Designed miniproteins, single chains, continued (2). Designs and how they scored, part 45

Each design is a single chain, and the fold is of that chain. pLDDT is the mean over its residues in the fold that is shown.

## One batch from the design tools (miniprotein)

Design m5642
Fold by ESMFold2-Fast:
Formats: sequence, C-alpha cells, structure tokens
Structure m5642 (fold): chain A 97 residues (1-97)
Amino acid sequence: KQEQIDADTLAAFAEIILSIAKLDLERGNVEAAVEGIKRAVDFLEKNLDKLPKETALRLLKDVREIAEQVREKSEDPTEVNEILKRIDDLEAKVKAS
C-alpha cells in the first residue's frame, strides 16, 4: 500500500540525512554535522506518526548516537544538548502512542 511505501521512503531519507551528518563529523565539519542532526530531528518529528514505532525508535537512537559524538567535538554544546532533549521527548511520545 502507499502508506507502507511512504514509510520505507521516509526511513531512507532520514538515514541519508544521518549518513551526511556522519560524513561531516568524520571530515571535522562539526557545524555542518550539528545542522545535519537538527535536520534529521526536524524530519523525524514531522513524520513520526507515519513511521512504524520500531523504525522510529531505531532512527531516534541513531540520531542520538551521532548527536553525542557531535557534542564531544562541538565548540557550542548548548545547541546539541537542546537537540538531545528533543530526541528524548520524541522517544517518549513514540513509546506513549
């Protein structure tokens, strides 16, 4: 069905955004990596209800892992800490649904 195809496509887009953030971090572009994880969180928040719960939780875990790595290398941990808080809130929302 269209909804199933859309969910798989949305998950793939989130994974691409996260892969780009990972590459930016590996290249030492911490600011670009922060923007990448922010985009990933914004994308997941907007599309959360369209993803299977297990997929949403996996993607949120993947974003968290990258965000924690970015925080370690970031000159401005404040923004990354706000992103991590948003991830916590989204995980709680998914689990409550």
Scores: mean pLDDT 82

Design m5643
Fold by ESMFold2-Fast:
Structure m5643 (fold): chain A 69 residues (1-69)
Amino acid sequence: ARLSEAQRAEARRLLQREFGLSEAQADAIIAEYEAHPDDEAGLKDFLMERFGLSEAQAQAVVDLLRGLA
């Protein structure tokens, strides 16, 4: 499901604080999630390949975004 603006703002804040991501990186991750909200494997691959996150960090991002939606 697409996030509300309030949920997007919270996701941006959490991604920046918990994972040290920039605002632009957080927005790119949120956009990828909103485009394919049921594709957890694709989102994990995107996070690992584009941002160099570990598998554990990528899983934590997926869990965070799903918890907000």
Scores: mean pLDDT 82

Design m5644
Fold by ESMFold2-Fast:
Structure m5644 (fold): chain A 81 residues (1-81)
Amino acid sequence: DKAKLEKENVRALAELMLETVEDALKNMTPEQRKEIAQRILNGDGSSLTPEQKEIHEVMAWALENDDLEGAKKKLEEIVNK
């Protein structure tokens, strides 16, 4: 039951991050997205869980590389660990 709730929380975070990346890819220039990606990578807190860190890294990767499809695949892999 606790493991199920934890997986639901990770999935919800992954879905939220995916929507954020999709919106950024539509509404931001490549230059703006690279700047945000660098801030995410440099600002990631040491208090994050391993799964949360992986989600942030995927978000930064997708923003820098304009790769929404790759982000979807990587986030699904993180949620299904």
Scores: mean pLDDT 74

Design m5645
Fold by ESMFold2-Fast:
Structure m5645 (fold): chain A 70 residues (1-70)
Amino acid sequence: SLEELARRVEAAAEVLREEGDEEGAELAFKTSRALREGNIEEARRYAELLTKRKSPTARAVGKEVLEFLE
């Protein structure tokens, strides 16, 4: 479900913040919010930005979201 995916993405945002990827964490929080709101267009946009980050954690989260929304 979108709610379960949003919770997982929100948890990953906390991990990104702990790893020092503050921008990745912000993008993940925005992705989670967009998913909760059902705003699929915004969720895809933020997830694509996550896949372009240097952090493997950020890229994995972005990829998971995009695969779910395909």
Scores: mean pLDDT 87

Design m5646
Fold by ESMFold2-Fast:
Formats: structure tokens, sequence, C-alpha cells
Structure m5646 (fold): chain A 76 residues (1-76)
């Protein structure tokens, strides 16, 4: 459906942003933990079979982006 495709694309964009931000982290352990969390959400997105499931991944990805931004601020 159009709703499913739109949700998947939005989730992919949010996960790409999360990965980009995670790579900016200076602490190796924190960086690897966030990269693994992005990978887990990517696996969940690949398994999504409905717009609701894809939107759930999008919401988690948006939360992850904000967590990574907070971690980056704490390194400044």
Amino acid sequence: SAEFSAAVLAAMRALSEALRLARELKDEQTRQEFIERVAELERQLMAAASAAEARAVLDQAKTLVEEIRRALEEER
C-alpha cells in the first residue's frame, strides 16, 4: 500500500540519520552500541508486513536519533 511504502521510506531515512549521527560519537563503546541498535531496527523494518509495524520502527528510530543527539551533546 502507499501508506506502507511511505512509512518504510520514512523509517529508512530516520535510521540513516541515526547511523550518521552515531558515527560522530567519539566514545567507541557508545558508538558501537548505537550502531547495533540501528542494525536491530533495520532488521525489524525488513520484517515489517504492515504500515503500523513500519510506523512503530519509525517512532523507535526517531527516539534513537534524539538519544544519539543527547549523547553527542554530553561529549561537548
Scores: mean pLDDT 91

Design m5647
Fold by ESMFold2-Fast:
Structure m5647 (fold): chain A 73 residues (1-73)
Amino acid sequence: SDLERDAEVAGKAIPELKQRALEAAKQGNKSEAVRLIVALDIMEVTAEMAGKEDLSKEIRKARDEAVEQLEKA
């Protein structure tokens, strides 16, 4: 299904998006950080709906780390 394909594509992009979100948050780049956090939220929902629980948990952890760093900036 399109959802499962989207989850697979999301899984391949996760390492880069995680790094970019965390970096933007640490730099206090609120616009970029929020954009990437929203992208991670969409990917988390997609992974969850596709039944990829481990992937969903990995994305959620990355998003939470980025949010925490943004709050400290």
Scores: mean pLDDT 78

Design m5648
Fold by ESMFold2-Fast:
Structure m5648 (fold): chain A 78 residues (1-78)
Amino acid sequence: SAEDEANYGRSLAGRLYQKLRDGDEEGAEKTLEELLNSSPVAQEAALRTLRAMAEEEPDPEVKKKLEEAVKELEKRLS
């Protein structure tokens, strides 16, 4: 269902955030790749989640990486 796809996107966004916070660059890249290969519904849900995370993120390095992931998803959804 669309809701299951949206939940999957939100889950991947959370995993990406955790990998970025941990400094796991390889894990973050793999998670972003999985997001970019997911459905548009999952990608849109992830995009909203990652934007909210970027807005609240106090670490400027993690914030920058979240903003880069947001740009990749925006480009994919265009």
Scores: mean pLDDT 89

Design m5650
Fold by ESMFold2-Fast:
Structure m5650 (fold): chain A 71 residues (1-71)
Amino acid sequence: MPSAEEARKLIKEAEKALEEGDLESAEKKLEEAREIIEKLPESEEKEKLRKRLLEIETDIGIEKIRRAVLR
């Protein structure tokens, strides 16, 4: 069953992948976390998870632009 704990774990894994420079793994983990978050009932925890998800998504986007500009 999808759970907030699973979403938190996936978000942490996505953040770690981003720190390691693996954008593809980071995006995949973030997508898996998003799917779980969407299935959660509305709550403060869901809102916090969505905010964290957006922060990491933004960081990935910035890194993708940086790599494209430096090519």
Scores: mean pLDDT 80

Design m5651
Fold by ESMFold2-Fast:
Structure m5651 (fold): chain A 106 residues (1-106)
Amino acid sequence: SDVNLTFINLSNSNLTSLPPGFFSDLVNLKILDLSNNKLTSLPPGVFSNLTNLEVLNLSNNQLTSLPPGTFDNLKNLKALNLSNNKLTSLPSEISNLKNLKLLDLS
């Protein structure tokens, strides 16, 4: 992984899972698009090192739940798209995302 990457588009990639630590070296990432995959779950802490992330698109997956702490370190997050998943609840820390301007749960 290139640590200087600011944008990754992994949309429409037939991803069914993400390995733990998959994005762990991408500390400068600002935009991550994981939309239109087949993700049913996320590994705990998968986004933990993405402290500069501003946009996260997880729409059109099969997510039924999110691990506690999934968004804990995403203090710069401005837009989160979780639309068209199977989520029945959100982790409580989502309310602590003080820079979040757009949250799509539709």
Scores: mean pLDDT 87

Design m5652
Fold by ESMFold2-Fast:
Structure m5652 (fold): chain A 62 residues (1-62)
Amino acid sequence: MEEEEKRIEEAINTAIDALEDIAGVKFSPEERKKLIDSMRKVVENGRATVAELRAEAARRAA
């Protein structure tokens, strides 16, 4: 597994822990897995969007 993917998974787990504290709820292992899968997709989509926005900014600066 690539180090970056592992870091993303760790960050998602930390975010889920924070969400549990804020909401006062405890997720089951199955619920946590589904949340990790969903958040991973959001992170991938976010990265693609950020990369495109940065490319747009670079084109305007040129």
Scores: mean pLDDT 76

Design m5653
Fold by ESMFold2-Fast:
Structure m5653 (fold): chain A 102 residues (1-102)
Amino acid sequence: MITLTPKSVTVEEGSTATLTATFSEDVGNDVDWLKQKEGEEPQLLIKNASTRAEGVDSRISASGSGTTYSLTITNLKKEDSATYTAIDRKTGEKASATLTVK
């Protein structure tokens, strides 16, 4: 089971947002992060807990171990407004949160 916190957040442009995924069991870094806008295909942001995918902005980073993993986006832009999803690669379970940049 994955709990993503906060589930919905509105932040100011230029600020930093952090989404934290808490797992009921140790997932051994088998965590991917995706970004999805309405009507678009999901974009892979992070693989294996902390490895940024090709073409992903350096403002986006992730870290974590064991049961707690975080996605951080610095210097927020309005284009960062999207649904962000954490995926447990072992189980296929996922949890999503909505980020709105004003």
Scores: mean pLDDT 85

Design m5654
Fold by ESMFold2-Fast:
Structure m5654 (fold): chain A 55 residues (1-55)
Amino acid sequence: GSWTEEQEEEIVKLLKEAFNLSEEQAEQALEILKEQGLSPEEAIEKLKKLLESSK
């Protein structure tokens, strides 16, 4: 897909924050998001909303 390294790093950070994942678990989740055809922008927005709702 059109995912950049910077977008991947941002999503990994958001996954770690949203789900209390380890680095390895967050990278595995990133690969699942890519496999499902989710856009990087959609993934970032969805994860930011999850972080907002957890407070």
Scores: mean pLDDT 79

Design m5655
Fold by ESMFold2-Fast:
Structure m5655 (fold): chain A 95 residues (1-95)
Amino acid sequence: SNNLGVLLLEEVKKKLEKIVKESVEKLKKAKVKEELLKKVEEELKKKAEEVLKEIEEILSLKDEWSKEELLKKIEELLKDFEKFAEELVEKAIKE
């Protein structure tokens, strides 16, 4: 249903925002320099926007994909973003 797609998109947006916030908190706890922290936050936000756009495009293909296939693809994109965020945070802390 159209309502399911909207609800899924809202939940995805919340998950992406949570990953960004938790990543920024990790950088703050590690006492990363303000300039580097802002750069990492901007890179995370840009990647989150790209992931959200990809998920919107996947949801637009609803008639070509089963619900199970759509959910799997969304989960993969979210896991990939989480890994991207973890790697970016680790690199910033090491600098």
Scores: mean pLDDT 83

Design m5656
Fold by ESMFold2-Fast:
Structure m5656 (fold): chain A 91 residues (1-91)
Amino acid sequence: MKVAAITGVTSPEAAKAAVDYAIEQGADLVIVGSRSEPAARIAHLLAIEKGIESRIVPSGDEAVEEAKKYGKLLDTRELPGATVHVYEKKE
């Protein structure tokens, strides 16, 4: 199982790029922070629209901490206006 934490989302374009990257990496779950950011909410809705389970949390730090519970950090991708942290369950 792969889980992607998406943080620092600053625009709808960044939201789309981050979700597309998470899908490309094979993410089964996306956790987006922060809930107060409109662009983060767009990322959350885009993930759901594309058939991926999505959860939105109050902060980027919480998104990373929740994703970290699922496994080990596999990759961190810095995109223009978003960062995607991919975690994979080792078992």
Scores: mean pLDDT 84

Design m5657
Fold by ESMFold2-Fast:
Structure m5657 (fold): chain A 74 residues (1-74)
Amino acid sequence: MPSRKEVLEKAKKELEKRIAELLAASPADTPREEIARAVGKILNEIIEKYKLTQDEVDELSAHAGATVAALLAA
């Protein structure tokens, strides 16, 4: 059985990949609010898929924000 740490790391990697794909596929004129909504949907799908606890959700949410900021700064 994977440890909770391994589950969270897999969730983070899937989140990073999905956010990168979303931003690569988004038109240059896409509103930030629409990107934020799409990221929120990805986050919720990953939370449900991996059955994350509240502490893991908080960490994953922080990681999502950091990932978006890093990719938009590039």
Scores: mean pLDDT 81

Design m5658
Fold by ESMFold2-Fast:
Structure m5658 (fold): chain A 85 residues (1-85)
Amino acid sequence: SKAEELEKQFLEYLKKGKLDEAVKVITELTKLLIEENKDSDIETVTRITARVLGLIGILIEVEIALKQGKKVPEEELKERIEAIK
């Protein structure tokens, strides 16, 4: 799906430290998920909201780590993104 493609692009930008591009992708993903779920039930909306917030949390942690001069492991990023699925 387009949502899965955007999530994959988000991960790739995080792995490359391209945080501005990652922000643009997560914004597009959020807008897509809102439009696709405009008629969804509250449980589905809650799950999607939690997923998006989880991805934003990973972005914040990666950005802070990079500002502190730390390397972010690619395997750890993949595991964390899968864990919030």
Scores: mean pLDDT 81

Design m5659
Fold by ESMFold2-Fast:
Structure m5659 (fold): chain A 79 residues (1-79)
Amino acid sequence: MSPEANRAQALALQALIEEFKDAVRYEVRVRATSPTRAEAIGEAVLPDGTRKVYRATADAATGQVRVELLEERPLPPPP
C-alpha cells in the first residue's frame, strides 16, 4: 500500500475509535478506496443496547475526515 493510503486508513480508523469511546463493543472494517483515500465502516453497541453504524471517510492529501451516522437501532442485547 502507498504511505498516503496507510495514512488515510489510520485517519478513518481513529475517527471511528473516537466516535465509539462509550461503546461496550465495536467492530470496524477499513479499506483504501484510492491511493490517498480510505473508508471505514464501524458498528458499535452502547451500554443501553443501542446499535449504531458509522462511516468514516478520510483523504490523506487534504487531511479531511468525515464521519456519518448510517443506522441507529435501539434494540436490547439478547440475554
Scores: mean pLDDT 78

Design m5660
Fold by ESMFold2-Fast:
Parts: sequence; C-alpha cells; structure tokens
Structure m5660 (fold): chain A 81 residues (1-81)
Amino acid sequence: LREEAERLRKEGEELAKNDPSKLEEAAKLYRKAYELALKAGDYRLAAESLYLLAKTYDKLGKKDESEKAAKEARELELLAR
C-alpha cells in the first residue's frame, strides 16, 4: 500500500511536470496515492498527495475542490507530527 502510494504520487508528479494536458490523469493518480497512503496509516504521504492534488485542481480551475484538498492535507500533516 505505502510503496504503491509513493509510486503513484511520483507518476502523477512526472505527468503534471511534463504534460499540462495530463493534469486530469495526474489528479487521479494523486487521489489514488492519497487513498492508499491513508489505508497504510502514512499520514505524511497522504498529506503530500493531497497537496499535489490541491495544486492540480487549482490548475484545472476547480477552486472549491482545491481548497478542500488543501485544508484536509493540512489536517493530516498535523496528525502526522
């Protein structure tokens, strides 16, 4: 789970960095990474995945979804400390 989440997060980052047309695909990978990280109890990885998802939603013009993901990421980051 944790290893899969980390791999999906990295794949999403590579897609978002190299191809702006693949932001929707990157968002799906970040969401999957977040789900798997949360199931693995890795709140740090879950928070990182949600921050990347929030940034991607912002680029897609999904402001409400971006704000919600960023807020949840901050809550998970505090839980991981």
Scores: mean pLDDT 81

Design m5661
Fold by ESMFold2-Fast:
Structure m5661 (fold): chain A 78 residues (1-78)
Amino acid sequence: SSASAFDLRTAEGAFYAGLAYYSQGNYEQAIEYLERAVALDPESPLTPEALRYLGEALEKLGNFEEAARARERAEALE
């Protein structure tokens, strides 16, 4: 598990970077960093939330099938 925020090489840092890009409307960068967060620590308590935001960002770009898959993965982890 990663413990450092603001380090883009950690799951937590990548997650918060993804959220920052999402809030700016930069959905392509949000997707990149949220996918990185999930890949770096799939077992993280942040992973279901990262997958929900990933689904939201994918939907904003019209990638509805990928968005549905991300939401399904998030639901399966709850």
Scores: mean pLDDT 81

Design m5662
Fold by ESMFold2-Fast:
Structure m5662 (fold): chain A 52 residues (1-52)
Amino acid sequence: MELDLSSPEGALEAVRKARELPEDFARAILTGLLGHPDPEVQAAAREALAEL
C-alpha cells in the first residue's frame, strides 16, 4: 500500500476509509498519515483525528 499512499489522492482516500472504521483503527491510520509528505494529507488526517 506504500505506493498507493505516496500520492495525495491515495492518502486522502485512506483518510476517508479511516472515518468509516472503528475509532481505534481509524486513529492508527490517521496517526500514520500525519507523517505523509503532502501538507494537505497531513491537514486532513489532523482534522479527522480531531473529529474522533
Scores: mean pLDDT 74

Design m5663
Fold by ESMFold2-Fast:
Structure m5663 (fold): chain A 65 residues (1-65)
Amino acid sequence: SLEDKVKEVIELVKAGDFEGAISLIKQMLETVPASDLIYELEKAAHKEGVPLSKVYQLVLEALKS
């Protein structure tokens, strides 16, 4: 599900695996609108204490490719 993949992104970020997080975000962007994905990532990041600025940085990197 989208929620499960979003949780996996947050776990990768918490582990310092930013390349892994970017790759998973890229994969999700193939099927999920960016606005919906950003909304779900914001919710998960807020809940898990991950800075929103870091989430936006990773989404921007995923969109550049």
Scores: mean pLDDT 86

Design m5664
Fold by ESMFold2-Fast:
Structure m5664 (fold): chain A 61 residues (1-61)
Amino acid sequence: SAEEEQEFLRLVMELLELMDERKVPQEEIEAVLKELGKLYKESIEEAIERARRLIEELRRR
């Protein structure tokens, strides 16, 4: 749905900002985005859940 697509995009933007602030290597960022993109094509709900888990993981550091 459009609402889920918007939520996923907001989460990806938040994740990218956190990764930049934490100085995550570009190769790791690209790998994460590739995995999220694959997951998005299979299940947007799973992609949202994974993005949220990644954000929480980075916030714990």
Scores: mean pLDDT 85

Design m5665
Fold by ESMFold2-Fast:
Structure m5665 (fold): chain A 87 residues (1-87)
Amino acid sequence: MPSRDEIIAKFREFMEFYIELLEKNPNVSEEEVEKFRKGAEKTIETMKTLSEEEALSLYRILTGLVLQEAKKILPEEEVEKLRKLAE
């Protein structure tokens, strides 16, 4: 099992990449981008209080939800890059 710190680092990397893609997308507002930044930081803060198993479960749920939303607004190529990063 990955450590909690490894899970947090992986989640941060995943969300930073997703946010960068959203910033480059003309159909996504600055307000929506900022909302995702805020959400990611709150999630990381929460993960720091969880066990390794709980942090991994939260990571899988949230990356799965982000990938579902990304499919609606991003090209297939960018979604595939996100999927690989989530592994």
Scores: mean pLDDT 83

Design m5666
Fold by ESMFold2-Fast:
Structure m5666 (fold): chain A 74 residues (1-74)
Amino acid sequence: LSPEEQRALAKLRRELLATARAVAATDPPPSRDELLTVLRASADRLRAELAAREGLTIPDDRLQAIVDAVLAEV
């Protein structure tokens, strides 16, 4: 990965982690499936924004790995 791609992926992961923590802290707390649904939707949106702004494409397997890593951290 280029340094630009690595920075973009790190930012995407950070934004997803912040979203995951905020959603997990709601009352009542969401189920794991509900949290995954929100994270996947956020990840797809962030990927689309990254592609539009910086011309970077994130493969589905890489995006899913980031979502899984974030979900494991909350």
Scores: mean pLDDT 81

Design m5667
Fold by ESMFold2-Fast:
Structure m5667 (fold): chain A 95 residues (1-95)
Amino acid sequence: MPKVKLEAPEKVEGGGSVEIKAELIGDLPSEVIIEKSLLDDPSKKEKIGSGKVEPGKSFIKKVSDLEKGKKYIFKAIAIGEDGNSDSDSIEVEVY
């Protein structure tokens, strides 16, 4: 079963960029998908990037279109070749 760990800064200045890093932990190659949503409406998610990741490697997505005064949830989903998935989420505040 894949395992993924998501890292991002907890706070970013409006108009700035943030790097979202999804590290694949485990021994199974996986498709990693990064999704973005607003904290106030987490059901409305947008896919912002995806790629195949080898075990012990990371998928890094740079995001620059974050609105000042908003809070975002970023979610990384890893889907293994066995059909199993894992996910991790982080909140980012834009000030």
Scores: mean pLDDT 81

Design m5668
Fold by ESMFold2-Fast:
Structure m5668 (fold): chain A 91 residues (1-91)
Amino acid sequence: LSPREIRRLKVLMSASLTSLAILAYVRELPEEVIDLLHEASLLALEDPEEALELAEEAVEKMLPHLSESEKAALEKTLEELREITEKILAS
């Protein structure tokens, strides 16, 4: 991947994590979850591996609070984040 493509993937990852933080806030999830997702969104531009690790921890904490359809959407988003991270690291 080119440096421009890597930057775009990092920005997409950050945007996705920000969307999850907004979901956590709207669903009134614990502050710990919101903080993890917010930290992950900021780290995505500098350390996508660490950002993914924080996101996975946050998702695990979110699952008990969500409906079946929300869980499916969240798991799909996490899979997309893993794919983005792997593409960045493979470059």
Scores: mean pLDDT 86

Design m5669
Fold by ESMFold2-Fast:
Structure m5669 (fold): chain A 75 residues (1-75)
Amino acid sequence: MIEELKKKYKEAAERAAAALAAGDKEAAKKALEEIAKILTEYAKLKAEEAGDKEKAEEAEKKTEEQLKEALEALE
């Protein structure tokens, strides 16, 4: 599972970089949203492995905040 998330993250990051290079803000936003979902799942798996559900919820909120900042930077 974690290896699959790392692969998806790399693919989404490459799509985001390509979209930014092409000046396609809409494609870049979609790629960043996919990255945020992947990071949230990764953080959840890490927190579950540690037995800390509260840390998983905290990581989810932090990822949402980072996504908001990234989307604002594209405006």
Scores: mean pLDDT 75

Design m5670
Fold by ESMFold2-Fast:
Structure m5670 (fold): chain A 82 residues (1-82)
Amino acid sequence: DAEAYYEKGLELAKQGKLEEAAEQFEKAIELDPNYGEAWEKLALVLERLGKYKEAAEAYKKTAELSPNPESGLAYAEEIAKK
């Protein structure tokens, strides 16, 4: 299920396996496109990998799924400029 992929991603990220962590978060999102926590962790991992455009897109999705998207959208715009 989506939660299982999300948990695998968290464990890989703790080990510094950022590319593998991103793959697990992407699998979680494939099963549940509205999984805000998976989008957030994917954005953080992509930012750490220096993939700023992809990170900005994931942050935007995180913000859109948030009850209060304003600050998240502003941060996504800032990351997109890197």
Scores: mean pLDDT 83

Design m5671
Fold by ESMFold2-Fast:
Structure m5671 (fold): chain A 108 residues (1-108)
Amino acid sequence: ALEEARARARALDPYHVVTLAATVDAEGRIVFREGEGYVPGARADDPAAREEGIERAIRRAEEEVRRLAEEGRKPVVGVAESARGGTVFVLVGDTEAALAAAEALVAA
């Protein structure tokens, strides 16, 4: 799951400068994002900064997956590209339906 998310994030347009981890609520809304040490739109236009962003997002998603699993839930992970470009989301939700709704919201 996380290895597939990492591969998908890397496979998206190499001009995407930002990767964020986000939590998805039951309605498919993005309610939590990785914000510590990260500023959307910051100058991350080099490959090393992009790779660091991907790794931070994957670590954040792994933490959320572990937390939800410890609560007896079966979290799912998705990757979606913002319709406005520049941002890739690693999404963690409780259901495939919630992820699909969040992916549609991000693509709008």
Scores: mean pLDDT 67

Design m5672
Fold by ESMFold2-Fast:
Structure m5672 (fold): chain A 79 residues (1-79)
Amino acid sequence: SEELLERQKELSRKAQKARDEGDLEKALEYAEKNREVAFQLDPNDPGPLYALGKLYKEMGDEEKAKELFERAEELERQS
């Protein structure tokens, strides 16, 4: 769907911009919205989970980051 692809690109750009600006909370918000859209496009795409894991790691949430990385790696192995 064209609308979902456009939204994914917009949310990905906003997440990256927020991260580059050091606004990790806003980057996380956009990245989580992007994960929801990406799941509708391809539920086996590990990319959004890796992006979220990196953000949680930068925020100091090591446990959440580890969980997300493990889930992403599992999806990657099953794809």
Scores: mean pLDDT 84

Design m5673
Fold by ESMFold2-Fast:
Structure m5673 (fold): chain A 55 residues (1-55)
Amino acid sequence: SMEERKKLFLENVKEAAKSKIYTKEQLKELVDRAAEEYGLPDEVKEEALKIIDSI
């Protein structure tokens, strides 16, 4: 379902941020690209960016 896809996306963002492999700027670029490619709602993109900023 779309809700499950949103949850998986946000969980992947959280894990990527915790990994310390990417800079916050790189993570934000990846989120922006994914949001455009998969047609994610702005609210999901905003939540992902908040996760990145909280780490």
Scores: mean pLDDT 80

Design m5674
Fold by ESMFold2-Fast:
Structure m5674 (fold): chain A 118 residues (1-118)
Amino acid sequence: MTFTASATLAEEDGQPAVVIEYDWAAVRRAEALPAGDPERQAVVRALAEAYLTAVRLWLDLRLARGEISEAEAEALLADATRRFDAAVAAGSLLALQAAFGDTLVEIERRAAAARAAA
């Protein structure tokens, strides 16, 4: 089966939003497979690529607003890449989803701190 996942920047009620679209049925089927299964590994890899695109879009937005430094954005992207690569190697959808969520929380925490300091 061919799995597709994409990430795009959108705006909702005047607020920036990153939209991630993927085949939910394919993800649910992959979750039922063992971590070493090639189909599950393909889904985890494709989803990781979409999540990394989402992180890049979010960091670019925060950089454009001066809410994060270039050095911080590079460090966060490098950490996200490392964590996503580890999840892909393990075939772990749970680890991938946790790494993505943690990355978004950290980006927003830093952006909020920068706004409070201004």
Scores: mean pLDDT 80

Design m5675
Fold by ESMFold2-Fast:
Structure m5675 (fold): chain A 112 residues (1-112)
Amino acid sequence: DESEEVLRQLEDDLIAELKKLGVSQSVIDKIRQALAAMSREEQGELLARLINEIEKSKEEGLSPEELEARILNIINGYPTVKSVTPEQRELFKKTSKYTDEQIRKAIEIINK
């Protein structure tokens, strides 16, 4: 699946960037656990939001600890597949859906 390959590449690129920024393995493990509990579309939304937060954090010159706190707040704010009904999941998709432009921007940010 081409979409699955894109999401896996974005996850790997995101994790590599987080390691370069000094984010701890425990926070990285929490990101991977959150993504593993999500649908493909939910994974794309979380990845896009995390990549946007990394870009913002680079512009603000945040410490690794400050970036970790923002990442944890984002992860804790996302419903997991196990805790979300099909109806709630559909509402979440409508309010937080990532776009092709968000994916394109995310790829550009990682590859700069």
Scores: mean pLDDT 68

Design m5676
Fold by ESMFold2-Fast:
Structure m5676 (fold): chain A 102 residues (1-102)
Amino acid sequence: MAKKIVTIVKELVDLVNSGDHDIAAGVIQLAASTYITSSRSGGLDVPESEKLFREAIDLAEQGDLRGAIRQLGRGMAVYYYQTGKLSKAQADAAIAAVDEIV
């Protein structure tokens, strides 16, 4: 899971660096919205990750794509920690890796 978060973040950074800014913004917004919707539909109480995903959407709308990618990556790490798919150490390592890449 942590490796998948890092891979997604790298792919989004590559998309921004290639000049595909509109596509990057759309992908970030869709991904963040999907996590929020899936959490709510599943009855999951994950307010910390939802806040990070909402921040990712807001930053993408403002054109801060690197800020949006960072918050999306952090949101994914917190989401997978809160849903039991990552340990706290794995989530913290994923967040550190996201912050280094972006």
Scores: mean pLDDT 83

